# Ledger of designs, part 59: designed miniproteins, single chains, continued (4)

Each design is a single chain, and the fold is of that chain. pLDDT is the mean over its residues in the fold that is shown.

## One batch from the design tools (miniprotein)

Design m14167
Fold by ESMFold2-Fast:
Structure m14167 (fold): chain A 75 residues (1-75)
Amino acid sequence: SMEELKRRYEVLQRIARLVGEFRKLAEENPSLKEEVDKLIKEAVEMVKRIQDGEITPEEAEAFVKKLEEKIKEMK
């Protein structure tokens, strides 16, 4: 449906923004680089699963929320 495509697009945009924020955080705090690299790898894998339709919008949104909380904890 168009709603499913919109939700997928919004989730992918949120992940792209979070990856950028994680990279900036690692540049400002090099001690976080290993953890950031792991989180970015997980985000890339999730993008692949979302694009392949292997994950529900609810599961994708829950994953994004978890990443948003992680970045808050690391600041």
Scores: mean pLDDT 84

Design m14168
Fold by ESMFold2-Fast:
Structure m14168 (fold): chain A 63 residues (1-63)
Amino acid sequence: SDEAIELLMKETGLSREEAEKAAEGAKVLIDELGEDVAIQYLMLNLGLSRENAEKVVRLLLEE
């Protein structure tokens, strides 16, 4: 969680609260629709690279 939030803040410029909400939304997408949908969400809506989106998803799955 903390590592995913810190990565989101670093790469997007979101506040901690905004990054926490983004991470929560990504977790819901992983659980309901799968990892690929969460990766696409992070890339298209938050502007993350594929590599950083995949890393966020991996970190969220470890929690």
Scores: mean pLDDT 83

Design m14169
Fold by ESMFold2-Fast:
Structure m14169 (fold): chain A 98 residues (1-98)
Amino acid sequence: MTKEEFDKQIEAGVDVLAAAVVLATYENLKKYRSDDEEARKRFIEDVERILKTTTYPLTKAAAELVLAELRGDSPEVIQEKRERFEKALKEANEIEKK
């Protein structure tokens, strides 16, 4: 394994972990804090900041999906974001295997 291949695997692993944190936080918000408007607003602000600052493709796709659901976007938009997330997840998993 070259240093570039190793660095790419580490970056993919960090991206997967960051995306998992975004999704887990959203699931926790829906399940345990669905009536907490302040927590919801803070989470939207955090996700919007992640979208503006992240260079990680899977984390960006996860954040876009979560933000679309939080905004109550159309089912078609949510499905498009979900498909982008699934594609990014597949690409990240392929990098981790190499």
Scores: mean pLDDT 78

Design m14170
Fold by ESMFold2-Fast:
Structure m14170 (fold): chain A 55 residues (1-55)
Amino acid sequence: EPPLVPELSDEEIYEKIKTLPEEEKKWILERLKNPEYRYATRDVLYNLLKLREKS
């Protein structure tokens, strides 16, 4: 049985980010410079995308 957590790769997540408006793309890129986000890149990026979808 597949997990309910999406099995998105880092590349797919980055591609989703590229489709965002420049302001939001810049915001996410600034977050990725933070060491904390660097360690949890995949999970953090996915959560950021979810927050964007709800907005």
Scores: mean pLDDT 61

Design m14171
Fold by ESMFold2-Fast:
Structure m14171 (fold): chain A 55 residues (1-55)
Amino acid sequence: MYKNPELQELYDEALKLTGSKEEAEKLVQEAIRRMAERPDLSPRDALKEIIEEKK
C-alpha cells in the first residue's frame, strides 16, 4: 500500500493494534496529520500518542 518503508511499518503496526484495515488507515492518517503539525514527531511516537489517548 505505501511505497515509503516508514509508512508501511506504521500501517502494519496500526493493523496489528486495531485488527481492522479501516481503523488502521484512520490511525495512520491521524499520525501523518500530527507529524505534519510537529515535524520533529516520529511516526512511532505519533502512533504511541494516539494509542495512549484512545486507551
Scores: mean pLDDT 75

Design m14172
Fold by ESMFold2-Fast:
Structure m14172 (fold): chain A 64 residues (1-64)
Amino acid sequence: SMEEERARREKEFEEFKEWVLKIVPKLDNDTYISYKFILATYYADLGYSKEEILKLIQELDDAK
């Protein structure tokens, strides 16, 4: 189902996000901006709100 597919993609993406958060302090600014764009785009694709996406960006910025 669409819900099962969404849940699977969300889990895979959460794992990717956790990995990015661990390496963010080591990234240069250009790579960091690219990763923020990728994560924000995927959150939007999953149907997260603008407020949730901004919260994600803040979490990434806090890890930098």
Scores: mean pLDDT 78

Design m14173
Fold by ESMFold2-Fast:
Structure m14173 (fold): chain A 64 residues (1-64)
Amino acid sequence: NYFLGEKAFKAEDYEKAIEYYEEVLKEFPNSYKALLNLAKAYEKLGDFEKAEEYKKKAEEIKKK
């Protein structure tokens, strides 16, 4: 699903990218890359609150 999320993001299909990255997080909750890409996708959709939430989660994982 991560590969499909990247393809969707590159195609600027941010809603589909979010769907695939959320599936990655269900399987790998500490996926730093999926959390960062979710933050970026939400930012592209104008959902800055969710973008900040996922960015903060990614930063906490990177510190470990």
Scores: mean pLDDT 80

Design m14175
Fold by ESMFold2-Fast:
Structure m14175 (fold): chain A 68 residues (1-68)
Amino acid sequence: SGKIEELEEKAVELMKKYKEALENKDEEKAKQLSEALTYVGLALSHLRKGDLEKAEEYLEKAKKILEK
């Protein structure tokens, strides 16, 4: 459903930001985005399995990293 597609689109946006951080040699931002991308990937995996509870847990972890 649309939730998987929306999260895949957000992952693409985060990957673009990660590439920009690497190009700018912003090591702290690159690390932050890499960690957030890991949790977004885990959330996507759980969404594809229909595990909405685990997906939400991983999305919250990604959100907290990005809010820092």
Scores: mean pLDDT 84

Design m14176
Fold by ESMFold2-Fast:
Structure m14176 (fold): chain A 61 residues (1-61)
Amino acid sequence: MSARELIDAVFEAYLAGDQAARDAYLRQLIEILGKASEEEREEIVKYIREKAEELKRKLKE
């Protein structure tokens, strides 16, 4: 999976209550982030922050 696919999969697993899948995808995402180029890493981090901020806003309402 690409990093963006893994990020989407993490959030989908979280919303589905699948903790095992979420943890597995998170581990893969962290490994990819560590091996990514500087440019790709910045793009991945930005995407994660956008997804996290959206979730945070929904939880706070």
Scores: mean pLDDT 77

Design m14177
Fold by ESMFold2-Fast:
Structure m14177 (fold): chain A 59 residues (1-59)
Amino acid sequence: SELDRVKAELRRLQAEAEELAREYAEALAAGKPDQAILNKMEEVRRRLDALAAELRALE
């Protein structure tokens, strides 16, 4: 179902967001902050927000 698809995508993006946060923390600890990781985190956040809105609409 469409609802199941959206839920699966939310779980996948949440996992990606957690991994990117870890990578960014490691880059900061190494003294080499990575703007590309920040940009990717912001992209994932926007996609999560959009999917959350879709999930609400499918209820």
Scores: mean pLDDT 84

Design m14178
Fold by ESMFold2-Fast:
Structure m14178 (fold): chain A 70 residues (1-70)
Amino acid sequence: SEELKKALIDGLKALGMSEERAEKAANYVLSLPKEEQLKVLDSLIKAAKDEGNEEAVKYFEKARKLAEQE
């Protein structure tokens, strides 16, 4: 849970979000059912890839793997 939250925050910050906004967004995603979390993470990975933001892709892929394990 803590590692998942950190990876998600780091990914959102890599996309240009402030720490405050990234934390609020991460808390929202973590409040969702697992199936919806994975859907959101897949969308974030796609958006980061479309932008060529390799750092964000790395963090969101890490978050997705952690979400699958929970």
Scores: mean pLDDT 86

Design m14179
Fold by ESMFold2-Fast:
Structure m14179 (fold): chain A 95 residues (1-95)
Amino acid sequence: SLDEATRAWNLTGEGAEALKKGDYDKAIELFEEALRLDPGNVFARIGLAKAYEKKGDYKKAAEIYRELAQSFRDNGGTSLAEAYEKEAEELEKKA
């Protein structure tokens, strides 16, 4: 619904602020709640991947980046898909 999408967007913004402040656990919580309300919120998914990466959970971050890459490929965003695939590959080398 529009109300759920709006709330998810607000939570995504709060998650980004938590990420900027280095509160990675709070950022994860906020991005996961945003995705619960709006699973299609690409910015919340990007934020979640970055939060896991900043926590050093490279495996989980890579999994989310691969899901992002596949989503972009399915929607014709080849350049974005390739960028997130490369990010996932680099993180997998650190895991």
Scores: mean pLDDT 88

Design m14180
Fold by ESMFold2-Fast:
Structure m14180 (fold): chain A 118 residues (1-118)
Amino acid sequence: MVTLTESGGGTFAPGSSARLSSKMSGDLSNVFAVGWYRQRPGEPERLVAELTRAGIVDYAPEFAGRFTISYDEANKTAYLDLNDLQPEDTATYYNYAYVFEGTKFVRVFGEGVEVTVV
């Protein structure tokens, strides 16, 4: 089982930058992608970005250019860099691992990181 330990949340000023981090532990042999969802208060979760094991990155159009996904293999840590933060970026951000269970893929989510922009 994979475990995600997220950090980097807090309260940020408009126009500032933040880095969200998610350290992965456990059995990582069947992890094929890492990604981030954003959930604003009262709204459904939205995909921000996904990075595959092969190095393919997919950004949702509204997040392309301001947000950057990366993965540090040496530290087993997924990152989401948030640039030019706006009040509308106030949300809970969830890291996930996309894991193959022998017959299907499942997303394993972290507990979420809260970001407030005021």
Scores: mean pLDDT 84

Design m14181
Fold by ESMFold2-Fast:
Structure m14181 (fold): chain A 65 residues (1-65)
Amino acid sequence: LREEIEELVARGEELAEAGDYDGALALYMKAMELAEQVEMSPEEVARLVGNVLRTIGLLIDKELA
């Protein structure tokens, strides 16, 4: 499960880098759902939340700019 979460986050980062922010968010949301089933360190939670917030920020910038 932890490896699966890491794969989803890595895939999400690839999609965000390619400009597919909607796809990246979908993968991050799935990773967060799986994270609820496992105990994650504060560092791991911070990284996941950081990736989600960063991608949301890029989506907002795309809509406004």
Scores: mean pLDDT 73

Design m14182
Fold by ESMFold2-Fast:
Structure m14182 (fold): chain A 108 residues (1-108)
Amino acid sequence: SDLENAEKYEKEKDYLKAGDLYRNSYLANKDYVGGAEKLIELAEKAEKDGYYLSAGDLYGQAGLMYYMAGDYEKAAEAFERAARLYEKAGDLGSAAAARAMAEDLKKR
């Protein structure tokens, strides 16, 4: 299953593959909040291991899941966190895009 394979990739520290499989599992169950929380857990592990770009991507995916849940405040927070991680990774373009998404969500 996607969930069992996700746990395997998480153990192997392939956080982006784990995130994709967890996201698929949570989306299939329409558990957007649970999916966002799991992606943030993976992002924190990726950041601790120094994988700032992967951590940024995972927070961005969590932001989209909070958006799907209608939780615009948590979505904005996740995108702001993604922007800071992209800055740490040196990806200024992705950082600017994530920051713009957060600002747009704060207007809702």
Scores: mean pLDDT 91

Design m14183
Fold by ESMFold2-Fast:
Structure m14183 (fold): chain A 66 residues (1-66)
Amino acid sequence: SIKVTAKNLSPVTATAVALTGIGDGGKATVTGDDPATVVVEGLSEEGARQVKETAESGGGTAEIEG
């Protein structure tokens, strides 16, 4: 399974990242507040790309593993 770790997220971006990952059937874990970190596991390749793009469009960073 594919995992994405997104960092340096505002609360709004963290919510968007988590919801994007959950929408792909992934499991999202949010840590912190501002900045927040979101780890999403169980993603498809398309879902991982969408999670990464969502994090980066909000000014965060994202790393894809798997």
Scores: mean pLDDT 86

Design m14184
Fold by ESMFold2-Fast:
Structure m14184 (fold): chain A 64 residues (1-64)
Amino acid sequence: MEEARQRIEKLADEAIEHVKNGDFEKAQELERELLRLFLQHPEVRDYAIEAAKKIAEARKEAGL
C-alpha cells in the first residue's frame, strides 16, 4: 500500500514537470503508467485520482 502510494506521487510529480517543460508526450506516458498502478492497486484509488487531477490542472495552465 505505502509503496504504491509513493509511486503514484512520484509519477504525478514527474508528469507535471514534463508538462511544464512542454514534453506533453512524456507526460502522457507517465499518466498511462499512473493508470496502470491504479488498476493494480484499487485501494489507492483516491490518491491516483487526486494525482490525475493535479496533472490535468498543470496541463490547463500550459494551455492544453
Scores: mean pLDDT 78

Design m14185
Fold by ESMFold2-Fast:
Structure m14185 (fold): chain A 92 residues (1-92)
Amino acid sequence: MVEDAEILLIKAKELLESPEEEREKIALTLLEALKPFLDSKDERTRKLVIETLKLIAENVPTEEVKKKLEELLKETKDPEIKKVLEELLKKL
């Protein structure tokens, strides 16, 4: 579980090296893949999820990514992740 979240963060960092036209598609795929980890009780997994969300929101601030972040905000029950998503959406 932690290892899967680590892979998603690595892929998000690789997103920054991708052509701009591919970034949104990759970002949306990664955000979908984060759904199983949104309510993780493991602190390390939560930190990896938060870092991945911030990296995507800061580097791919598109309308489609914003809609996906709004979907994740509706689905998450974790107060820390909810607060991070609310803060990211205010900046988008």
Scores: mean pLDDT 81

Design m14186
Fold by ESMFold2-Fast:
Structure m14186 (fold): chain A 87 residues (1-87)
Amino acid sequence: SNEEALEVAEGTLRRVAILANERNDEKTLAIATELARRIQELVEKGELTKEKLIELFEEAAKRLEENGDEESAKVLREGVKRLEELP
C-alpha cells in the first residue's frame, strides 16, 4: 500500500539523515533533504506511488555513490528492495 511504502521511505531517509549528521556530511544531508522534499510534494499532490519512490531512491543512491558515500547509497538501495517486496 502507499501507506506502507511511505513508512519504508521515511525510515530509510531517517537512517541516511542520522549517518549524515554523525559524519557532518553536508552533501549527503542535502541529498536526503531534497529527497524528503520531493516525497512530501508527491504526498501533497496525491501522486505518491511505490514506483515513484523507487525511482527517487535510485536517483539519490546514484548521486550518493558519485559523492563517495557508498554506505548511505547502500541504505537507499536496501530501501528500494523493501519497496519492491511490497504488494
Scores: mean pLDDT 87

Design m14187
Fold by ESMFold2-Fast:
Structure m14187 (fold): chain A 108 residues (1-108)
Amino acid sequence: GTVTMSGGGTFAEGSSVTLTATTTAAGLDGIAWVMERADGVRVGLIAAGSTRGGGVSSRFSGSQSGNVGTLTITGLTAEDTATYYAVAGRADGSAGVEGAGVQVTVVP
């Protein structure tokens, strides 16, 4: 299967962005969302389509319908500048499929 991602770009501080991931992977338990900052550290944002990770800001929300997942970030700050990845997890416990990532750049 594959994960195709869209919605990245350059956005004004205080605005909102919605990132979309579409997967052809079967046997999903949900699409997870991960943020990778400039230091290379990855932070889990959303699991199982809509479950926000511990300590993750309420500005981040996930939604999923069938094979399409979305990550919405409201009130964008400079700290949200990152590469965002969607991961289609498999219910059979086999390795998930990760999208190529989309860059979000937040400007004043």
Scores: mean pLDDT 80

Design m14188
Fold by ESMFold2-Fast:
Structure m14188 (fold): chain A 59 residues (1-59)
Amino acid sequence: VSESPDDRQARLKLSEEGERYMDEGNGEKAAELLRQAASLDPEVTPEQEEAMVRAAREA
């Protein structure tokens, strides 16, 4: 599967911002950003996306 350069860059930016919000203790914002990053990743299943969003919310 080929990910477009634009989608990959957007995904990396969203993931990086999400990690930053987790470090700040803003799990809700982090969860939203990581959910958007997961939606751009063709290899992430809906179940994996839910698990990641849940983990971020708990952080």
Scores: mean pLDDT 74

Design m14189
Fold by ESMFold2-Fast:
Structure m14189 (fold): chain A 78 residues (1-78)
Amino acid sequence: MLQEFAAENPELVAEAQRALEAGDEERARELALRLLELLLERTENEADRARLQAAIAELRGDHERAAELFAKAKELEA
């Protein structure tokens, strides 16, 4: 899944890598959010969707929402 997604979005992955190498944390965060949103659009599994939404919330600084979504993902796996 992640490896296939990276292969389909090589330009975005390359931009994210360059931002990390340059120490541009703001740019790296923007690119990570973009990549997670694109991955979410392709994800059909409800537990995986909840985990991706939790990661997006965490990157946006919404720690309470992230915790709720991680808990939901765990329940869906049970």
Scores: mean pLDDT 75

Design m14190
Fold by ESMFold2-Fast:
Structure m14190 (fold): chain A 68 residues (1-68)
Amino acid sequence: SAAEALREIAEELNADPRFTATLIGDTTLEIRSSGSVEEIIGLALRLIGDYPELDVKVEGDTITVTAK
């Protein structure tokens, strides 16, 4: 399910010190990166490819992932 996908993404990214992933309810994941714009865009593109059921938005240094 989308909620399970968001939890898996949060757990994986929080294991990486470059990222902080915060789950907001069961529908939204906010990802903050200490990395470059290129790293943020690269992560967003990977998430779009791997999770077509999720909507991915990049807003500055933050990636917001929501259930469609």
Scores: mean pLDDT 81

Design m14191
Fold by ESMFold2-Fast:
Structure m14191 (fold): chain A 74 residues (1-74)
Amino acid sequence: SSALEATLRAVTAAARQLRKVHSDKDVAEAVAKLLRSLGRQRKDAELAEIAKKIEELAKKDPEEAIRYLEELGA
């Protein structure tokens, strides 16, 4: 949906700014937490699934989590 795409673009832009002063691990964890919270608040199943995948990737490879987010936000 356009609302989901707009949210992912905004979060991707925010992550890009955070990466200037924070580690990829800190940024990936912050993004995962934010998207999980938004998915819960909106009761958006698709956003919740995206948040879960980013959370899982952030624990294993924070750089991969950020790349996944950037692909979604493009």
Scores: mean pLDDT 83

Design m14192
Fold by ESMFold2-Fast:
Structure m14192 (fold): chain A 80 residues (1-80)
Amino acid sequence: SAGRAAFLAGDYAKAIAIYEAELAKDPNNAEALRNLAGAYAGAGQYEKAIAYLEKAVELEPDNEELRAALELLRRHVAER
């Protein structure tokens, strides 16, 4: 996908734009929410990344990978 290609190339601004367009078409697209969170984290916008991951976890509460990613971002933002 174009969003994934942009993300892997480190073009986080382009990845964000693509994933935001996907969310505009389907606001409850858990994959787009997860991907957008990753793109915001890559861009260093951790608060936005956390917000999108929290919504993704709400849609997929049994997804261990999403919960682990959320914990890692929260830990990264914490003072530790």
Scores: mean pLDDT 84

Design m14193
Fold by ESMFold2-Fast:
Parts: C-alpha cells; sequence; structure tokens
Structure m14193 (fold): chain A 71 residues (1-71)
C-alpha cells in the first residue's frame, strides 16, 4: 500500500517540484515503511518549501526519535 503511495507522490513532485504537500506525504509514507532516513530527507525538503508546515515538523521529530531509539 505505502509503496504505491511513494510512487504516486514521486510523480507529483516530478510534475511540481515545489509541492510541499507531496513531500510531506512522501515523508509520511517512508515513515510508515520504516525508512526513517528517507522520511527525514523528504520532511526537510517539505520544510525548505514551507517552513511552517506542522505535519512535516512532526514527521521529522518522530523519525529522528525512532533513529535514536535504534542506536
Amino acid sequence: MYEEKVKEYQKKIEANPNDAEAYVKLAEAYLKLGEYEKAIEYAEKALKIDPENERAKAILERAKKLIEEKK
């Protein structure tokens, strides 16, 4: 399911590279897949476009916490 969502949001980013929402959705999909480093990468890209995006901030914080717990 989330693998299909990753592909969908990647296509949206290709069509509009400044779509902060698509980066947020992609980061969330990677978080659900356990790909925490990728979730951080795409959440940071979303915040570069929209620095006040609360959802991107929440994903970034959660992914960083999960990586720290894995250490």
Scores: mean pLDDT 81

Design m14194
Fold by ESMFold2-Fast:
Structure m14194 (fold): chain A 62 residues (1-62)
Amino acid sequence: EEITEQEVNALIAFLRAMDLLEDSELNLPEEKRRKLIQAARELFKEHPGDLDALKEKLSELL
């Protein structure tokens, strides 16, 4: 499934809101951004609205 620029921007905003990403880390490699978005999509499919589970999983991937 195609990853849009809007999804990348939303992911970065979410990571910053959750204190998982510093300003110096805004320029994540594309490979890592795609991996994080895919993980977030899978988690939301299995646990819709579980932001704590999403935060924990994304912090492991960072």
Scores: mean pLDDT 63

Design m14195
Fold by ESMFold2-Fast:
Structure m14195 (fold): chain A 76 residues (1-76)
Amino acid sequence: EEIEQIERDIEEVNREIEALKKSGADERTLANLWTARGILEAALDFEKVLQEAKKKAEEENRPFTGDLLSEVIKEK
């Protein structure tokens, strides 16, 4: 599933960052990986919000709408 895939990608990037830090990699390489991790973390957070909204729609037998998504965001 999407969330599991993103979590695995984040774990792989973190593992690579730690290995490169130990080997004394250059700043640019580390910065690129930090940027990639940040993008993946943002995507993960967004996917969690979408999954919660979809679950709520199913539980309440409501259509998936922007209003429902807004409700889920406010509940956080």
Scores: mean pLDDT 77

Design m14196
Fold by ESMFold2-Fast:
Structure m14196 (fold): chain A 56 residues (1-56)
Amino acid sequence: SSMRREAQRHLEEGERAFQEGDYDTAIEHYKEALRLDPDNAEARRKLGEVIRKKLL
């Protein structure tokens, strides 16, 4: 579906931001991926990981 494709794009952009240390941008992209595809386990795992790193 188009929503699943957009979720995947957001997941990829979030991963790029995460690797660059831009945790705020990564969080926003992972949240958008989960809004578009709520069952996306990878986006949920990555969102938890980036929030933990930002708080540490």
Scores: mean pLDDT 85

Design m14197
Fold by ESMFold2-Fast:
Structure m14197 (fold): chain A 93 residues (1-93)
Amino acid sequence: MWVPDSPEKEQGYKEMMKEVEELFKEIKEKLELFEKLVNGDSSVVEKLSNREIASFLLRSKKEDREKVLKNLDEETQKEVLKLAEELEKEQLA
Protein backbone atom coordinates (compact mmCIF):
# COMPACT_ATOMS: atom_id res chain seq x y z
CA MET A 1 0.00 0.00 0.00
CA TRP A 2 1.36 3.45 -0.88
CA VAL A 3 0.16 5.25 2.33
CA PRO A 4 -0.69 5.42 5.22
CA ASP A 5 0.66 2.53 7.30
CA SER A 6 -0.19 4.13 10.69
CA PRO A 7 -3.80 3.64 11.96
CA GLU A 8 -4.14 7.30 13.07
CA LYS A 9 -2.99 8.70 9.72
CA GLU A 10 -5.23 6.32 7.74
CA GLN A 11 -8.29 7.28 9.84
CA GLY A 12 -7.49 10.99 9.33
CA TYR A 13 -7.42 10.61 5.54
CA LYS A 14 -10.76 8.74 5.50
CA GLU A 15 -12.47 11.38 7.69
CA MET A 16 -11.00 14.26 5.65
CA MET A 17 -12.20 12.74 2.34
CA LYS A 18 -15.71 12.20 3.75
CA GLU A 19 -15.95 15.84 4.95
CA VAL A 20 -14.68 17.13 1.57
CA GLU A 21 -17.25 15.03 -0.35
CA GLU A 22 -20.13 16.21 1.90
CA LEU A 23 -19.14 19.90 1.63
CA PHE A 24 -18.69 19.59 -2.16
CA LYS A 25 -22.18 18.09 -2.59
CA GLU A 26 -23.81 20.83 -0.47
CA ILE A 27 -21.99 23.65 -2.33
CA LYS A 28 -22.79 22.09 -5.73
CA GLU A 29 -26.52 21.75 -4.93
CA LYS A 30 -26.76 25.36 -3.68
CA LEU A 31 -24.82 26.66 -6.71
CA GLU A 32 -27.14 24.76 -9.11
CA LEU A 33 -30.17 26.36 -7.41
CA PHE A 34 -28.59 29.83 -7.74
CA GLU A 35 -27.83 29.24 -11.46
CA LYS A 36 -31.51 28.35 -11.98
CA LEU A 37 -32.49 31.63 -10.30
CA VAL A 38 -30.08 33.54 -12.62
CA ASN A 39 -31.80 31.82 -15.59
CA GLY A 40 -35.25 33.05 -14.42
CA ASP A 41 -36.51 30.03 -12.42
CA SER A 42 -38.09 31.83 -9.43
CA SER A 43 -39.44 28.49 -8.06
CA VAL A 44 -35.99 27.82 -6.47
CA VAL A 45 -36.26 30.95 -4.23
CA GLU A 46 -37.98 28.85 -1.50
CA LYS A 47 -35.05 26.35 -1.55
CA LEU A 48 -32.42 29.09 -0.98
CA SER A 49 -32.25 31.33 2.09
CA ASN A 50 -31.94 35.10 1.54
CA ARG A 51 -28.43 34.88 3.08
CA GLU A 52 -27.40 32.13 0.60
CA ILE A 53 -28.73 34.22 -2.33
CA ALA A 54 -26.83 37.27 -0.96
CA SER A 55 -23.58 35.23 -0.66
CA PHE A 56 -23.77 34.02 -4.28
CA LEU A 57 -24.83 37.51 -5.47
CA LEU A 58 -21.60 39.04 -4.09
CA ARG A 59 -19.57 36.54 -6.19
CA SER A 60 -21.65 37.12 -9.34
CA LYS A 61 -21.08 39.42 -12.32
CA LYS A 62 -23.17 42.63 -12.41
CA GLU A 63 -25.38 41.22 -15.23
CA ASP A 64 -26.18 38.03 -13.25
CA ARG A 65 -26.80 40.11 -10.10
CA GLU A 66 -29.37 42.24 -11.99
CA LYS A 67 -31.08 39.09 -13.38
CA VAL A 68 -31.40 37.54 -9.89
CA LEU A 69 -32.80 40.76 -8.35
CA LYS A 70 -35.30 41.10 -11.24
CA ASN A 71 -36.67 37.61 -10.42
CA LEU A 72 -37.21 38.45 -6.72
CA ASP A 73 -40.17 40.34 -5.21
CA GLU A 74 -39.48 43.81 -3.70
CA GLU A 75 -39.37 42.57 -0.07
CA THR A 76 -36.98 39.67 -0.85
CA GLN A 77 -34.81 41.96 -3.04
CA LYS A 78 -34.49 44.50 -0.16
CA GLU A 79 -33.59 41.76 2.37
CA VAL A 80 -31.04 40.12 0.01
CA LEU A 81 -29.34 43.49 -0.69
CA LYS A 82 -29.17 44.23 3.07
CA LEU A 83 -27.66 40.78 3.76
CA ALA A 84 -25.17 41.24 0.88
CA GLU A 85 -23.99 44.53 2.45
CA GLU A 86 -23.61 42.80 5.86
CA LEU A 87 -21.67 39.86 4.33
CA GLU A 88 -19.36 42.27 2.45
CA LYS A 89 -18.59 44.06 5.76
CA GLU A 90 -17.91 40.68 7.47
CA GLN A 91 -15.36 39.74 4.74
CA LEU A 92 -13.51 43.09 5.22
CA ALA A 93 -13.42 42.75 9.03
Scores: mean pLDDT 73

Design m14198
Fold by ESMFold2-Fast:
Structure m14198 (fold): chain A 92 residues (1-92)
Amino acid sequence: SMELERELQEAAEALRAAGISVEVRLEGDRVFLRLGGLSPSQLAGLALHLIGLELDGARVEIRIEGDTLRADISGLTEEQMRELATALRGLA
C-alpha cells in the first residue's frame, strides 16, 4: 500500500540522516533492503529482527558483507511491514 511504502521510506530517511546508506523497495508482500555503514550492534539488531520475521512465517534471505546488509523478504503481512519500518527507524 502507499501508506506502507511511505512508512518504509520515512524509516529509510531517518537512517540516512544517521549516516547509513539505505535502499528500500516494496513490491506487494515483498521488501528488498540494502543498508551500508552499519555498526556491529545495528547489524546484530536488524539480523535478529529479520530472523524473527522468518520464524513468524515470512521468507527471509539475508547477506551480510562487512558493514553492509542485504535482505530480500517475502510473505510479509501489513503488520510485519510496519514492524520492520519501526525496527529500521529504531536503528537510527
Scores: mean pLDDT 86

Design m14199
Fold by ESMFold2-Fast:
Structure m14199 (fold): chain A 56 residues (1-56)
Amino acid sequence: IDPAIVQEVIRHLAKESPLSQRELAEHLGISQSTLSRVLSGETSVSPELAKEIVSK
């Protein structure tokens, strides 16, 4: 699992999807705060986070 690809997918979903940040975070199985930080660039997608998202 490539964290860079997962990060791009998350950003694409946030742009294209009508879901709120909370709904998108629930869909991906992560916290809203984690999603918000990834989208704002405060946090990069780690290999562990990428695994968790893909394992959904």
Scores: mean pLDDT 73

Design m14200
Fold by ESMFold2-Fast:
Structure m14200 (fold): chain A 107 residues (1-107)
Amino acid sequence: MVKITTEVSEVEVDESTSSARQLSPGTVRAEARQTNSPGLLTTVTLENPALTPEQMERVLALLSEAAANLAAFTGDPENVSPEDAALRAQAVAALEEALRILNEAAA
């Protein structure tokens, strides 16, 4: 069973940070904090108890990459820089790869 939970909160953020960690054998969480005004915390939790240890490590690495790219994003939707566009594309690619691994493990 694959479960995806996403939460977004406005918080005061002094610096951009990202993290990804395993909460249980089948659950991983990624967090990204962005310094855009007023500040943004994005949390993504993925659950699939069918993941092998190797698949879990790969998913953690991909979520860590996506969270880091999201945290580096400046977040101006009207003036997207080439750097922000590249970070978004890299984050999306990492998330798509993580979802493919989750779906393959579910089969």
Scores: mean pLDDT 72

Design m14201
Fold by ESMFold2-Fast:
Structure m14201 (fold): chain A 59 residues (1-59)
Amino acid sequence: APPAVPPMTPAQRELLKKAKELNEKGVTAGIASADDLLDAAVEEGLISEEEAERLRREL
């Protein structure tokens, strides 16, 4: 775990929570993986590509 990670925004926390839930349960809701969720969030401008990479490491 990184010792000096700044606090996540509410949007980043929700994405991480959803990504972890999808990773644990598997996916049936038209999202193939947690990675797809993060990629879509980058395209929507909710997070940066760098933030998406960081969230992927948290899965």
Scores: mean pLDDT 66

Design m14202
Fold by ESMFold2-Fast:
Structure m14202 (fold): chain A 62 residues (1-62)
Amino acid sequence: SSEEALQKGLEEIEKAKSEKELMEAAVNALTAIGRQGDEAAEREAARRLSEAGKKQAAKLGL
């Protein structure tokens, strides 16, 4: 489901320790969520993944 893919993506982003890991986590999550076909859930998930990515990037000094 979109919710399961989002939750997994958020966990992978929070565990990322490099720019490469952060990018891979974000791409994998967005790809999985996009394949679910729920456009409203996809937009909300993209917003939440973007915010989590920004916070993790700041923690990594990016």
Scores: mean pLDDT 79

